# Designs tried in a protein design run: designed miniproteins, single chains, continued (4). Part 53

Each design is a single chain, and the fold is of that chain. pLDDT is the mean over its residues in the fold that is shown.

## One batch from the design tools (miniprotein)

Design m13828
Fold by ESMFold2-Fast:
Order: structure tokens, then C-alpha cells, then sequence
Structure m13828 (fold): chain A 79 residues (1-79)
């Protein structure tokens, strides 16, 4: 519940710190954090309801989400 949301937010902040090489404006950081939180929420839902999903399939999805964040970082650097 709220504790899960807090863990997601903390994880999102750490992911953004790892991906961002140069300081961005507060507005750009907020966009990245919002994207990261949404991605982590989706991943968390997949963990709760994995169905027949394997660890390898989960890892593939995680890699795809990281690439989405990397693309957003590039986009924001161009703006």
C-alpha cells in the first residue's frame, strides 16, 4: 500500500540518479521521476500478478523500461 508506494518512489529516485550524468532543472527531474515511478508501478503489478512469467521475461521487461528512461533522458538533454 503506502509503504509499497514509498519504496517505488525511493527506487525511482535512485534510478534517475544513476541515469542522469549532468544536473538537470527541477522540472526535468520531476518528469524523469514521474516516468520512473509509472514504470516501477507497472513492474510491481507484474510481480504481484506474474501468471506464467519467468524471471528472464521479467528481466527483459525491466531492461525495456530502463531503455525508455534512457531515451527520455536524451530527449530532455536536447530540450
Amino acid sequence: SKEEEERIEETAEEMVKILVKKPLSEEKYKKLLEKAKKILEEMYEMVKNPGSMTQEEFNKKAEEFVKELEELVKKLEEE
Scores: mean pLDDT 76

Design m13829
Fold by ESMFold2-Fast:
Structure m13829 (fold): chain A 55 residues (1-55)
Amino acid sequence: DTATVKIDTALDAGFDALMALENGDKDAAVNALNSAKKSGATDAGVSDGLAKLNS
């Protein structure tokens, strides 16, 4: 199911972003969230996360 695939992609990107932030790498976290958005993920957390990291 396409919706399930998008949710899985967003969850994976969230985990990658968390790992990057634990290492203090904001750029890697932004890249992980951007990859999720390019995959068509529409999760509000992804958009909000990107906005906060860019602020």
Scores: mean pLDDT 67

Design m13830
Fold by ESMFold2-Fast:
Structure m13830 (fold): chain A 72 residues (1-72)
Amino acid sequence: MELPIEEVTLDLSEEEIERIFKNIVEYAKKRGLSVEEVKKQLDDLISRVTDPEQKKLFEKYKEKAIKELEKL
C-alpha cells in the first residue's frame, strides 16, 4: 500500500534557493568569472527547473545575484 505523498516534497525552499545563488556568486568571485559567465550558469540552472513555482523563485534570485555581481 502506497501513501499519496507528493513526489515534489523535496522541492527547494526559498532559503535553499537563495543559498544556491549565494554559492554561485561566491564561486564566480573566487574564479574571477564575469557577469556574463554567471548569467550562463544561472540560465542553465533555471532551464533544468521544471516546476513553475520553483522557476519563479530561481528567476527572482537570479536578478539579485546579477545585481550583487554588478555592485562591485
Scores: mean pLDDT 70

Design m13831
Fold by ESMFold2-Fast:
Structure m13831 (fold): chain A 90 residues (1-90)
Amino acid sequence: SLEEILDEMAKELGLSPLFVKNIRKLLERDLKLYGIEIKNEQEAVVVVASAMLFAAYIIGDEEIREKLLKYVEEKYDLTPEQIRVLRSIR
């Protein structure tokens, strides 16, 4: 589930409870507003990672961005296209 992926990433990356709370709010909002269908774990990872990367960009935390990209690319079997999309998020 998205919650399991979010909780695992939060634990492994040492994310603050406040940061995780803000990401959860973004995920709930975007999934509902845009009717995003999640068909597999890789798509779920991309959705969660995208929200985290966007949140990191807003707060100006480049260290979180670098750690997140490395973690996602090493742990999950993402396509080159999915990785490229994530890397394009500032």
Scores: mean pLDDT 78

Design m13832
Fold by ESMFold2-Fast:
Structure m13832 (fold): chain A 90 residues (1-90)
Amino acid sequence: DAERKIVEKIKEIADQLSPVPLEELLSLISDEEVKELLRELENAESVEKLVDIAEELVNRNSAAPLPYLIALSKVVKDERVAEILKKYGL
């Protein structure tokens, strides 16, 4: 499935951009809802779910999805992602 390969590529790029492994990042976060959303982001199986979860994390004032947003902007050029990144000056 082409979408599955696109999602895998996004996750690979996001992992390369992240300075710490997911388990370490989760240990530094006290907000249980943010932790759950990050786990859902790692397990997302579609581009739409990746964008939706990342946007929800941004709305909760978390910078944790930034590697995923940058990866999404490089692979799928989604307008929603572009607008979110502009908010961060990217």
Scores: mean pLDDT 79

Design m13833
Fold by ESMFold2-Fast:
Structure m13833 (fold): chain A 78 residues (1-78)
Amino acid sequence: SEQAALDAMAQAVRNTALALGVPEEVADKIAEAVRNAKSFDEGLKAAEDTARELGVPDDVIAQIVAAMRAAYNHVKAA
């Protein structure tokens, strides 16, 4: 389901951001923005926009986006 895919993307955001040293509060805000999205593309945009607004570096954002894409593809393959 789309909601299951968005939830997986949000979890990937949180796990990846924390692993890269992003503060938990910031990681949780980015993950929440993804969960509130209605589609894959909206989720990616929400994560990028929220992360930039919260001062996350572009190289970290790129890694978060890659993890989100992987999580979405994994759910779709199941």
Scores: mean pLDDT 86

Design m13834
Fold by ESMFold2-Fast:
Structure m13834 (fold): chain A 67 residues (1-67)
Amino acid sequence: DQAEKERRLAALDRMIAYASKLDPEVAAELQRIKEEMERTTDPQEFLRLFNRAVDLFDATLQKQAAS
C-alpha cells in the first residue's frame, strides 16, 4: 500500500529530524535505514527496516531521558 509506505517514510523523516538534534550519528544511521527502505522491493524487508529504525530511535530517547 503506497499510502502506508509514505506514512512510514514521513514518520522516519520526523525521527531523523529529532535525532539530528540529540545524536548526529543516530540521525545518520536512521538516514541509511531510510535509503535502504526506499531501495527495497520486499514489503517484509521494508517493515523490518522500519522496526529497526523505531527501535534505534526509542533507544536514543531512553539514553537522552537518563541524562
Scores: mean pLDDT 84

Design m13835
Fold by ESMFold2-Fast:
Structure m13835 (fold): chain A 68 residues (1-68)
Amino acid sequence: SLAAEIDKIADEIISLIKKMPELRGEELQEALKEIGRGYDKLMALAKDAPEAVAKAFERIRDALLETG
């Protein structure tokens, strides 16, 4: 399902965000690139599933606030 795909992308982004404080140098740069790719995928899916993508971004925001 499209919602399950969106949730999986959000879960992958959140996992990377939670690891970011422990990452340095090249590993941090790769994590940031992967987060960016995940955001691009979510934005592409927003046209077809705006509510599911909005919920995914809320989960990502909450993970950022918890980590920072």
Scores: mean pLDDT 86

Design m13836
Fold by ESMFold2-Fast:
Structure m13836 (fold): chain A 65 residues (1-65)
Amino acid sequence: MGVVLDVPAEKAPAITKAAKYVLDNGGVTSISELAKLAGLSKKQAREFAKALEQSSGVKVTIVPE
């Protein structure tokens, strides 16, 4: 419910691992790091960060590289 991510099911384990990593770090991540961890494009990583913030209630802070 709420935000839907347009990502292949085969990437779901990597996305789940990336979500846990971001949440364990208090919501702090970079777009490039998140994209690499989840196997997503930078655009998809930005959408993922928004979805993660909305679903978890934790503010996701994107740091510049």
Scores: mean pLDDT 71

Design m13837
Fold by ESMFold2-Fast:
Structure m13837 (fold): chain A 72 residues (1-72)
Amino acid sequence: LDEQTAAARGIANGEEADKEVQLEILRAILGGLPPGVEAAAESATPEQAARLRERQEQLLKRVEERIKELEE
């Protein structure tokens, strides 16, 4: 089960997927995540908003690093 989930992630992450398709998915995440998190943060407490933005920064950094790796 975890094996199949890992395989599906592998396909999505480019193990067997077209490199261009993977880049489009990662760029979609990069563009979609910030507005979603900001909308959630506006209705949250300052403490919750800070945690949401910190989590977003971690995820965006990883997505940007993966895009860079694929482009190289």
Scores: mean pLDDT 68

Design m13838
Fold by ESMFold2-Fast:
Structure m13838 (fold): chain A 87 residues (1-87)
Amino acid sequence: MSEELQAEVEIGVITIAAASIKTSTETQGENLPLEDLEEMLERLERYEKRLEEIREKFPQLQEEVDAAMEAIEEARKLVEEVIAKRE
């Protein structure tokens, strides 16, 4: 697989992972341990860093990276809202 094609696959995997975090937070977020919610935020931060690395190396994948970044921001917002509700 070319490095660019590998990056496209990785963007897809990150997008699915962010959507999974969002769905878990929407359906069960209030019942999840605080440690699990904090781990979700750490995972989203790592995905965001990886997407920025892909963007720098493959600027032609800008559109795909932007879509994945939007999925991460939606998931992060929900996780942060659930954490804030517990304060």
Scores: mean pLDDT 86

Design m13839
Fold by ESMFold2-Fast:
Structure m13839 (fold): chain A 61 residues (1-61)
Amino acid sequence: MSDEQIEEVVALVSQGNLSEALQLMVDAGLSEEQARELLSRYVEEQLSDEEFRALLREVSA
């Protein structure tokens, strides 16, 4: 994922648009399973936007 795509995913999840965030993550090259696991972690662990951004960067490297 590019930095621009990561920022768009973070914006979508902060708005509660998890379905659009999932689709963008998959279109950016993540598997549907990886995207669902990352979104589940965001919700279950109550990650901040900064923590979620860091997690997306780590998975995308």
Scores: mean pLDDT 83

Design m13840
Fold by ESMFold2-Fast:
Structure m13840 (fold): chain A 104 residues (1-104)
Amino acid sequence: SIRDQVAAARELVDQAIEEVNAFAKKHPKDIELIIRAESTIAMATMLLWEAERLVRLGDDDAARQTLQRMADLYRQASEEFAPVDPEFAKKLQEIADRLEALIA
């Protein structure tokens, strides 16, 4: 169900937060990059809240489109961080892939 998909997407946001915390710990002097990573999490969280709201309104199609925007966000972030931290980028890509698999 779309409700289960959005609940699973919440778990993926929680995983992304842990990965961003690990990135910040590994790169403590790269303040601009830490802000960019935290901004990605803030945007993903807003998209999660919108998806949860759309499910409550019964708009399953819009909720799926919102989860797709979240997957696109993580994929873009993966590409942005790949030159700096390939392992962090790989984790963001894996989160994007899992999110796309949920909504397929």
Scores: mean pLDDT 90

Design m13841
Fold by ESMFold2-Fast:
Structure m13841 (fold): chain A 88 residues (1-88)
Amino acid sequence: SSMSQVMDLMSQIYGHIIDAQSYAIQGDRDGTISQINQMISIVDQMPQDIQNILQPQIDDVQQDPMNIDKIVDLQNTVDDVMTGFTDS
């Protein structure tokens, strides 16, 4: 995939993580799980190396989807990956 395609998918993943945090803060479990599942469907389209980086935090979030700290850990990992792509 081109860097532009990877960055577009990463931005979509990041958006779903932010939305999942918003739903979790509101106590909306169904909304939170829906956003996590949408994020996972996009991660499945990513190169294997990126999937391998994100998988531990995804597993943690899936086991406890209302745990905001775990969603934030996933957000930080995604942000680190995106930062690596934007460095000149």
Scores: mean pLDDT 84

Design m13842
Fold by ESMFold2-Fast:
Structure m13842 (fold): chain A 62 residues (1-62)
Amino acid sequence: DELEKEVTEISKKSLEEEDLEKNAELVEERLKKTKNFRDQVLYGVALVSIAVALTVKKREEK
């Protein structure tokens, strides 16, 4: 439940350009520290979502 709340919070912040980079760094750090496979998958999905959002934002700038 705690992880689900954290991932949801990160997803909400992923809307803003400046927060996207910070959230990606935060998720990556947590993913590296996590030993549980399920938690790794959750953080991995969050990281991919942030990466996609960053790519979309960069495309709009182009």
Scores: mean pLDDT 66

Design m13843
Fold by ESMFold2-Fast:
Structure m13843 (fold): chain A 66 residues (1-66)
Amino acid sequence: SSAQKERLQREIELMRRNIALLQERIAEIEAKPNPTPREELLRLLYEVVIGSSEYIIEKLEKKIAE
C-alpha cells in the first residue's frame, strides 16, 4: 500500500541518517595520529554496522520498487 511504502521510506531515511553519524565517528577515529586498540575495535564495529544497514536498505528499496 501507499501508506506502507511511505512508512518504509521514512525507516530507510532514518537508517541513512544513522549511517552518516557512524561514518562521522569513524572519521574522528581515523583523524587521530595514535588511536587506541579500543578505538580501532570500535571503528571496525561501526564499519560492520554500516555494511549490515546498507544491505538491509537495499533489500527494503527493492521491496518498495516491487
Scores: mean pLDDT 89

Design m13844
Fold by ESMFold2-Fast:
Structure m13844 (fold): chain A 66 residues (1-66)
Amino acid sequence: DAKAKALKELKQKNKEQLKLLAGKLKDLFSDVPDVSQLSSEKIKIALAIFIQSKNEDDAKKILELL
């Protein structure tokens, strides 16, 4: 459930918001993908894969950042 909510919120973000989110995620997780060279479309894909790879408890933490 938290994963589904996080993915919906992710789709609503612009490039600036996506880069800020990636920075916040790095404060909580060591395995966040490098998005600095990516287009907004590729950032959304990379962060969606990242969110999908997490357990429900970690997904809830991610959702609190969105």
Scores: mean pLDDT 83

Design m13845
Fold by ESMFold2-Fast:
Structure m13845 (fold): chain A 58 residues (1-58)
Amino acid sequence: ELKKEYILEEASAGVYEIGAAVGEVMKSTSQELIDKYKEKAKEYQKKADELKKKLEES
């Protein structure tokens, strides 16, 4: 169901965003890894935004 998919994509985006923030605070995490987490957060957020629009139009 679209609502469940939206929740999962939003949750995934949030997890990667938190991971990136923790990495930045610790300063011992590779910048490359932090950047990858930020990219993944953007990717999941984009998918969530698309699903949200479909839900609002349905």
Scores: mean pLDDT 75

Design m13846
Fold by ESMFold2-Fast:
Structure m13846 (fold): chain A 86 residues (1-86)
Amino acid sequence: MEKEALLKEAEKAEKLAENYKIAAELTSQRYEELKAQKEDAERKDPEKGKELQVLVDNAKKQLDRLSAEYEEYKAKAEALKKKIEE
């Protein structure tokens, strides 16, 4: 039945959204840690500060992507649930 398939897709989308949310939270913690390390390194060694800036930028890109995927799957789950209720 179409409704049963939509329910399974909604549950799958919700689980993926939760997984991306957790991954984004962990990446956010890593990003803040790298920012602190970069700030400390810049005071002692500008070359190490530049190296850490690359890691900070990469962590920010990962965080932005994971957050976007969370929002996409959250929206997909909500849209599927709305179709089931209609």
Scores: mean pLDDT 83

Design m13847
Fold by ESMFold2-Fast:
Structure m13847 (fold): chain A 72 residues (1-72)
Amino acid sequence: SEEQKKIEEEIKKLVEDMVTLPADTPDELRQRVLDAVYESLKLFAEKYIEENVDLSKLPPYFQKLVELIKKK
């Protein structure tokens, strides 16, 4: 759905904004790093949702990631 596409784009932008890589980083390496960061953050977010951890003490970017994952 269009709503799901918007959520996926927001997650992608959030991960890209969170990760600072050198401008000359090869595209293949950049994509691999972004994918690895997303997978790690997704795992933590899912675990925090499952365990009902108090999210209010987490960084704002992580709280936003959890909200976006819950909407999927």
Scores: mean pLDDT 76

Design m13848
Fold by ESMFold2-Fast:
Structure m13848 (fold): chain A 80 residues (1-80)
Amino acid sequence: GVDVDVSALPEEILAIIREGDARVEALIAAGAPKSEILRAVLETHERFLALAKEKGAFSEEEIAALEALIAKIRAELEAL
């Protein structure tokens, strides 16, 4: 599948995901606009992709899938 198994990720990457999730949850709880929430999601995924490439923890197919997801989030943000 296109899905990444997060349980197999290095702890540094897991920390980025957890930090990003906490930020998104805080924005939702504060009633932040959808554009701000999507920017937080995009920023988290971009940080994840950068570290994943640096660590070599992902296949080329997994990297391509993550890049495609980032492109979709960016397109949704631009449509707002």
Scores: mean pLDDT 78

Design m13849
Fold by ESMFold2-Fast:
Structure m13849 (fold): chain A 116 residues (1-116)
Amino acid sequence: HMEEEARRLLGEAFKLVGDGLKKAVEAYNKSKEDARKVFREMAEHLERLAKRAAQVSPEAARILQGLADAFRKGAELIDKSPAEAFRAMAEVVRAAGDGGLATLFENLAKYFEAKE
């Protein structure tokens, strides 16, 4: 079972993802390079949260590492194509076993497709 600390770390991570996605969208409208920087910073923060979660819950650590890997992959592509970046991120989290996050990233990819 997930411990209280694991739920807290997951909550912190989901808030980071929400706030970071908003920041990345705002950054992308000004500079595609800044959007890449935001995604890299999110990946690094999520990697730190995953290491903390590993001490408490292997399940939470796996979810957080999957998110970190997704944002690392997204950072490689976001400056070229936000839609392609979010599709790649959806594939990463789906492979990690998270269909809900995959659906979220797929919906973001569809949203940004109209901007490209």
Scores: mean pLDDT 79

Design m13850
Fold by ESMFold2-Fast:
Structure m13850 (fold): chain A 89 residues (1-89)
Amino acid sequence: DIEKLKEAIENNDEAAYTAELRKLAEKNGISFIMAVIEALKLLKDDPEAYKRLAEDYETLVGRPYTPENEERIRKAEAAGKERLEKKLK
């Protein structure tokens, strides 16, 4: 729920923020990093939320968020997810 994620950021509730990102990842079957990227795209017009998510993306990836890096990560993680799903089935 993107609204709960916004509330967690506004309240500086790190535990709720991390929990909502993990929940977003699990619901969409994506990694935590991809959940941060999706949240960045959904909250692009919210300066406070976007800043927090961009900082966390840089912390997790070691580089600033860019559309080119997003495309690379998305393709790599989609391939990894397909491999993992085949192994677990």
Scores: mean pLDDT 76

Design m13851
Fold by ESMFold2-Fast:
Structure m13851 (fold): chain A 87 residues (1-87)
Amino acid sequence: SSALEYMNEFIEAAKNQDLEKALETSKKLIEALKETTDKKEIEEVKKKFSAFLESEEGKVFLRKVLEESEELQKALLELNEELLKRT
């Protein structure tokens, strides 16, 4: 599966506030990002991630993550770092 596919799966899990699925997909996404050299895919993933975090659904999701899942907080910080490194 591609990084873009995992990003789409992550957003769907996050919109449904499914923290377990969001954690699983975020870990797969991080690994896929470490292995891909497709700049267009990385740019699309970055754009989708930023747009989601700025959305109302994204704000609700992040609040729940901060309250309920330290592991997902760490995964999202690692995901953000990986995306910043690939600029």
Scores: mean pLDDT 86

Design m13852
Fold by ESMFold2-Fast:
Structure m13852 (fold): chain A 71 residues (1-71)
Amino acid sequence: ELEKKVEELIKKLKEKIKKETSPAEQAELEWIIDYVYEKYKEEKDYEKAIEILEKMLEAKSVSEVWDIYLK
């Protein structure tokens, strides 16, 4: 259930960055997204993963995504 929600959010984020960012920014954002997924999948903390991914989906810039990731 929660794992499926995480995968759905990752798909939406990757679709958004493909349309809205440069190729260099896409690579950086995809790396961050994949790292977040792997970290919380290993810890089985899907609720935290959903929270972070939803904040990233609302982010207006790559720097805002980094700020979310670093907190």
Scores: mean pLDDT 72

Design m13853
Fold by ESMFold2-Fast:
Structure m13853 (fold): chain A 62 residues (1-62)
Amino acid sequence: MGLAGAAAEAGARAAGGDAAASRRWGQHFNKKDGVGAGEAIAAAGGMSPEEAARAGRQSALA
């Protein structure tokens, strides 16, 4: 589901044009949940917070 994370970020940008908000969300969730909590959430979906962030960065660079 790395692509799902990238698609969500792209969708947020297209819908609101709030690039700063989209980036802030990713950073906020990472800090708020932490690695352990993020892994628990990712296990339910099949991805990690770092993988989602990585996919988002690659999508932005492309």
Scores: mean pLDDT 47

Design m13854
Fold by ESMFold2-Fast:
Structure m13854 (fold): chain A 81 residues (1-81)
Amino acid sequence: SSSGLQELEALAAEARELAERALAAVRDGDWATYSRLLVELFEVLSRIEELVKELDTPEARALYAELRAWLAEREREMRAL
């Protein structure tokens, strides 16, 4: 349904925001904030994985794959700091 896809898009946007905030925390040397945001990110990713499984559509899988690729790029940026 369009509702499920919209929820997935909203969760993906939340995951991206958390990842960007976590990267900013690392740049600032704020490891406490980084650790908290990483936990929140993992919670959101778990909800995304469950929703992708429930929707079981190519569109949901494609959105999740794009999110995972984007997160991998952010992890590479973090490791380059």
Scores: mean pLDDT 88

Design m13855
Fold by ESMFold2-Fast:
Structure m13855 (fold): chain A 80 residues (1-80)
Amino acid sequence: MSPELEAAVEAAKQALDDIYRQLLSEGVPVEEAKEILERVAKTIVRYFAEKYGLSDEEKAEFEKRVQEHLEEILKRIEAA
């Protein structure tokens, strides 16, 4: 896989995980936390795709992998 794509995915996952941990530590209500995570994920995808200079093909794979990670986080927050 592209080194740029892998770096972008790692950066995006770390950013989402950090935000998720912050929301848990602050006791943010579940519905508000979900809205924040979904909004932030869209911003993260745009930011890191541009920062790492991803191609259109790499952007599609990047969006998919970030969305899969977001869905895992959302399942955890609903279970808490």
Scores: mean pLDDT 83

Design m13856
Fold by ESMFold2-Fast:
Structure m13856 (fold): chain A 78 residues (1-78)
Amino acid sequence: MSETLKEILEKLEQMARDKVSLEEGLEVLQEIARKMVDAKFPEDLMHKIIDAMVEGLENNDPEKMYKEVKKIIEEYEK
């Protein structure tokens, strides 16, 4: 797994543990989006991760968000 993917998963796991607010979740989403762009992630992978994060934030379920993003990353690296 790339270092950037590890950082993304660590941030999402932290959000799930801390039960972060919507405002804090949006800040993390912006950080992750920037990291993906800087790391030159494939557009399809970036869209899948962003969509999963947006859905998790809309449903106020950071635990589900973490699980879905982790699944996307693990499936991509297989």
Scores: mean pLDDT 77

Design m13857
Fold by ESMFold2-Fast:
Structure m13857 (fold): chain A 75 residues (1-75)
Amino acid sequence: SPDVQQVIDQIHERRGRILRDAQDRVDNYRSTMSVDDFISQSDVIADDVQRQSDVFNQGIKLARQGNVDQARQLV
């Protein structure tokens, strides 16, 4: 249905924004931090991105099952 596709598109757009923000943060840290600090901060970013990815995958699954309102709550 159009509502299912709209929610999936919104989840993908939000995922794209989070990935771009994470990349910008990594690039900034790479140019401004020591190697040890960069590794520490990169691990934090990686953990945050993985956690968000799990939520997005759940949202897509809910939308595909017709649970559009529940999927919207995760966006």
Scores: mean pLDDT 82

Design m13858
Fold by ESMFold2-Fast:
Structure m13858 (fold): chain A 108 residues (1-108)
Amino acid sequence: SARIKELAERLAEVAERAAEISPDPEIAEKFRRLAEEARKAKTREELAEVIKKMLEEIDRLSRRLGGVDHPDALAEVEFSEGVSEEELERAIAGLEAVVDAIRRAQAR
């Protein structure tokens, strides 16, 4: 699907930005690997699994940085068995917002 490829590339770009703002090289490497995994995703279910891994690593990054304030939209991300492209797009937008919030906090 063209839309799945577009969402996958968008998720990969979010992961690459998360790697750039990560102060820990181990965490940065995990985000770079998630970007590669996102680009390899061919189905909604595969993309949802990458998003779940991104949520776990973003939570770890946020805790490492002293609990950076981030949007509640990520706190309730749950995918149904029939995950929709709309659910994936909302989750990716939430991840983009958190990465942007972390970047802004680092500029203070």
Scores: mean pLDDT 78

Design m13859
Fold by ESMFold2-Fast:
Structure m13859 (fold): chain A 73 residues (1-73)
Amino acid sequence: MKEEEERIEELAEKMVNKPPAEQGLLAIEAKEELAAEGYSEKRITEIIVRAFRLAGEKENAQGPALPEPAEAA
């Protein structure tokens, strides 16, 4: 788990403030690297998804927050 968390954080940092196309390329590169290290497809997907989520959270902390859906009632 520790190495997976480190990879998630590293990938997320690389993805922060990048356009979606570049984030996609980073995800592809990460998939190839993780597969070469013996990670399963499921594990690779989890790492990538967590990295995307973390990158989005870091972007929200640096920039303006995404507006909530139009109505709360």
Scores: mean pLDDT 72

Design m13860
Fold by ESMFold2-Fast:
Structure m13860 (fold): chain A 69 residues (1-69)
Amino acid sequence: MDERLDKVVEKIERAVGAPPSIAELAKLAGMSPGTFSRKFKERYGMSAREYYLERKVEEGMELIKRAIS
């Protein structure tokens, strides 16, 4: 298991406010931005940016459901 990518996922999940940059995530993984982007997409089937946005959309939809339910 690539523990470096696990740290990146944890950072994305705990991010509040602004999305973390690719450079910041690559630094956490101990990789260049290019190597990080390739390995993340290989493991998750999507870019780190897409992963972050998908997670935030899910959270936003749940908040909307709670506000109108």
Scores: mean pLDDT 75

Design m13861
Fold by ESMFold2-Fast:
Structure m13861 (fold): chain A 102 residues (1-102)
Amino acid sequence: SLYDSLSEEEKKAVELTELALLAAEAELLLPKATEEAKRKELEKVIEEKRKELEKIVGKEEAEKRIELAKKALLELQKLVAEGAPQEVLEELWKKLVEEVAK
């Protein structure tokens, strides 16, 4: 499989990036959620993904990585809305992985 071909360091980078993105996306969606059930679901995702990330990098680093992921998601949304070419979106994604994996 693709994951079996990744180095231990590359697997770690992917895991950290995914945890930060999931927490960041949920935090950005929470203020827009109008239904109580959806708000509770998002709050649970935020708590769970933050805890998982904090276990790996600690509380201060987890917060920093989540904030980097939020900034990248907002920039990605702007670029998509502006019709940016796929290459620009791929460059933003690569930079996010590099920054969150540090």
Scores: mean pLDDT 79

Design m13862
Fold by ESMFold2-Fast:
Structure m13862 (fold): chain A 68 residues (1-68)
Amino acid sequence: MKKYSEEELQREIDASMVILAAAVAKVTGESEEEVIKIAKETAKKLGLDIEGESFEELMENAAKLATA
């Protein structure tokens, strides 16, 4: 099993928060452009660089940070 440092765990939590923020925006009826904006702004506030032009790409890239 992978052993986590506190810094690695915090990064995974922060990436998971980006996923959650984007998912909440999507289910509350925001446009895809607004969902993408919310995801990118949340990532920037948490010091994460997440790239993607679609909701699916942003979620995939955030998931890689949350599980890597």
Scores: mean pLDDT 75

Design m13863
Fold by ESMFold2-Fast:
Structure m13863 (fold): chain A 88 residues (1-88)
Amino acid sequence: LEPLSEELSKAAQEYLNKLVREAFKLVDEATAKLTDPEEKQLLYNRAIGLVLRAVGDALEAKSKEEIEKIYQDALEEIRRLVDETLAR
């Protein structure tokens, strides 16, 4: 169980690092196009919330594939959030 937990933890950390990097890249590019400081802050807060939700879901995951899906789904939601914010 400990070797499996360690493997899952490593996978979660790798995918979390990728999610954080890609999410902040998308958010930073989007905020550069926004003029309202409140909209910039709201976008950052919502993106952080989606990342934290993905972390929570990944802690309950039972396979590496499930962790990958959780982080990919979170990245897609962040991309949608960015697109919706820029369309306003």
Scores: mean pLDDT 78

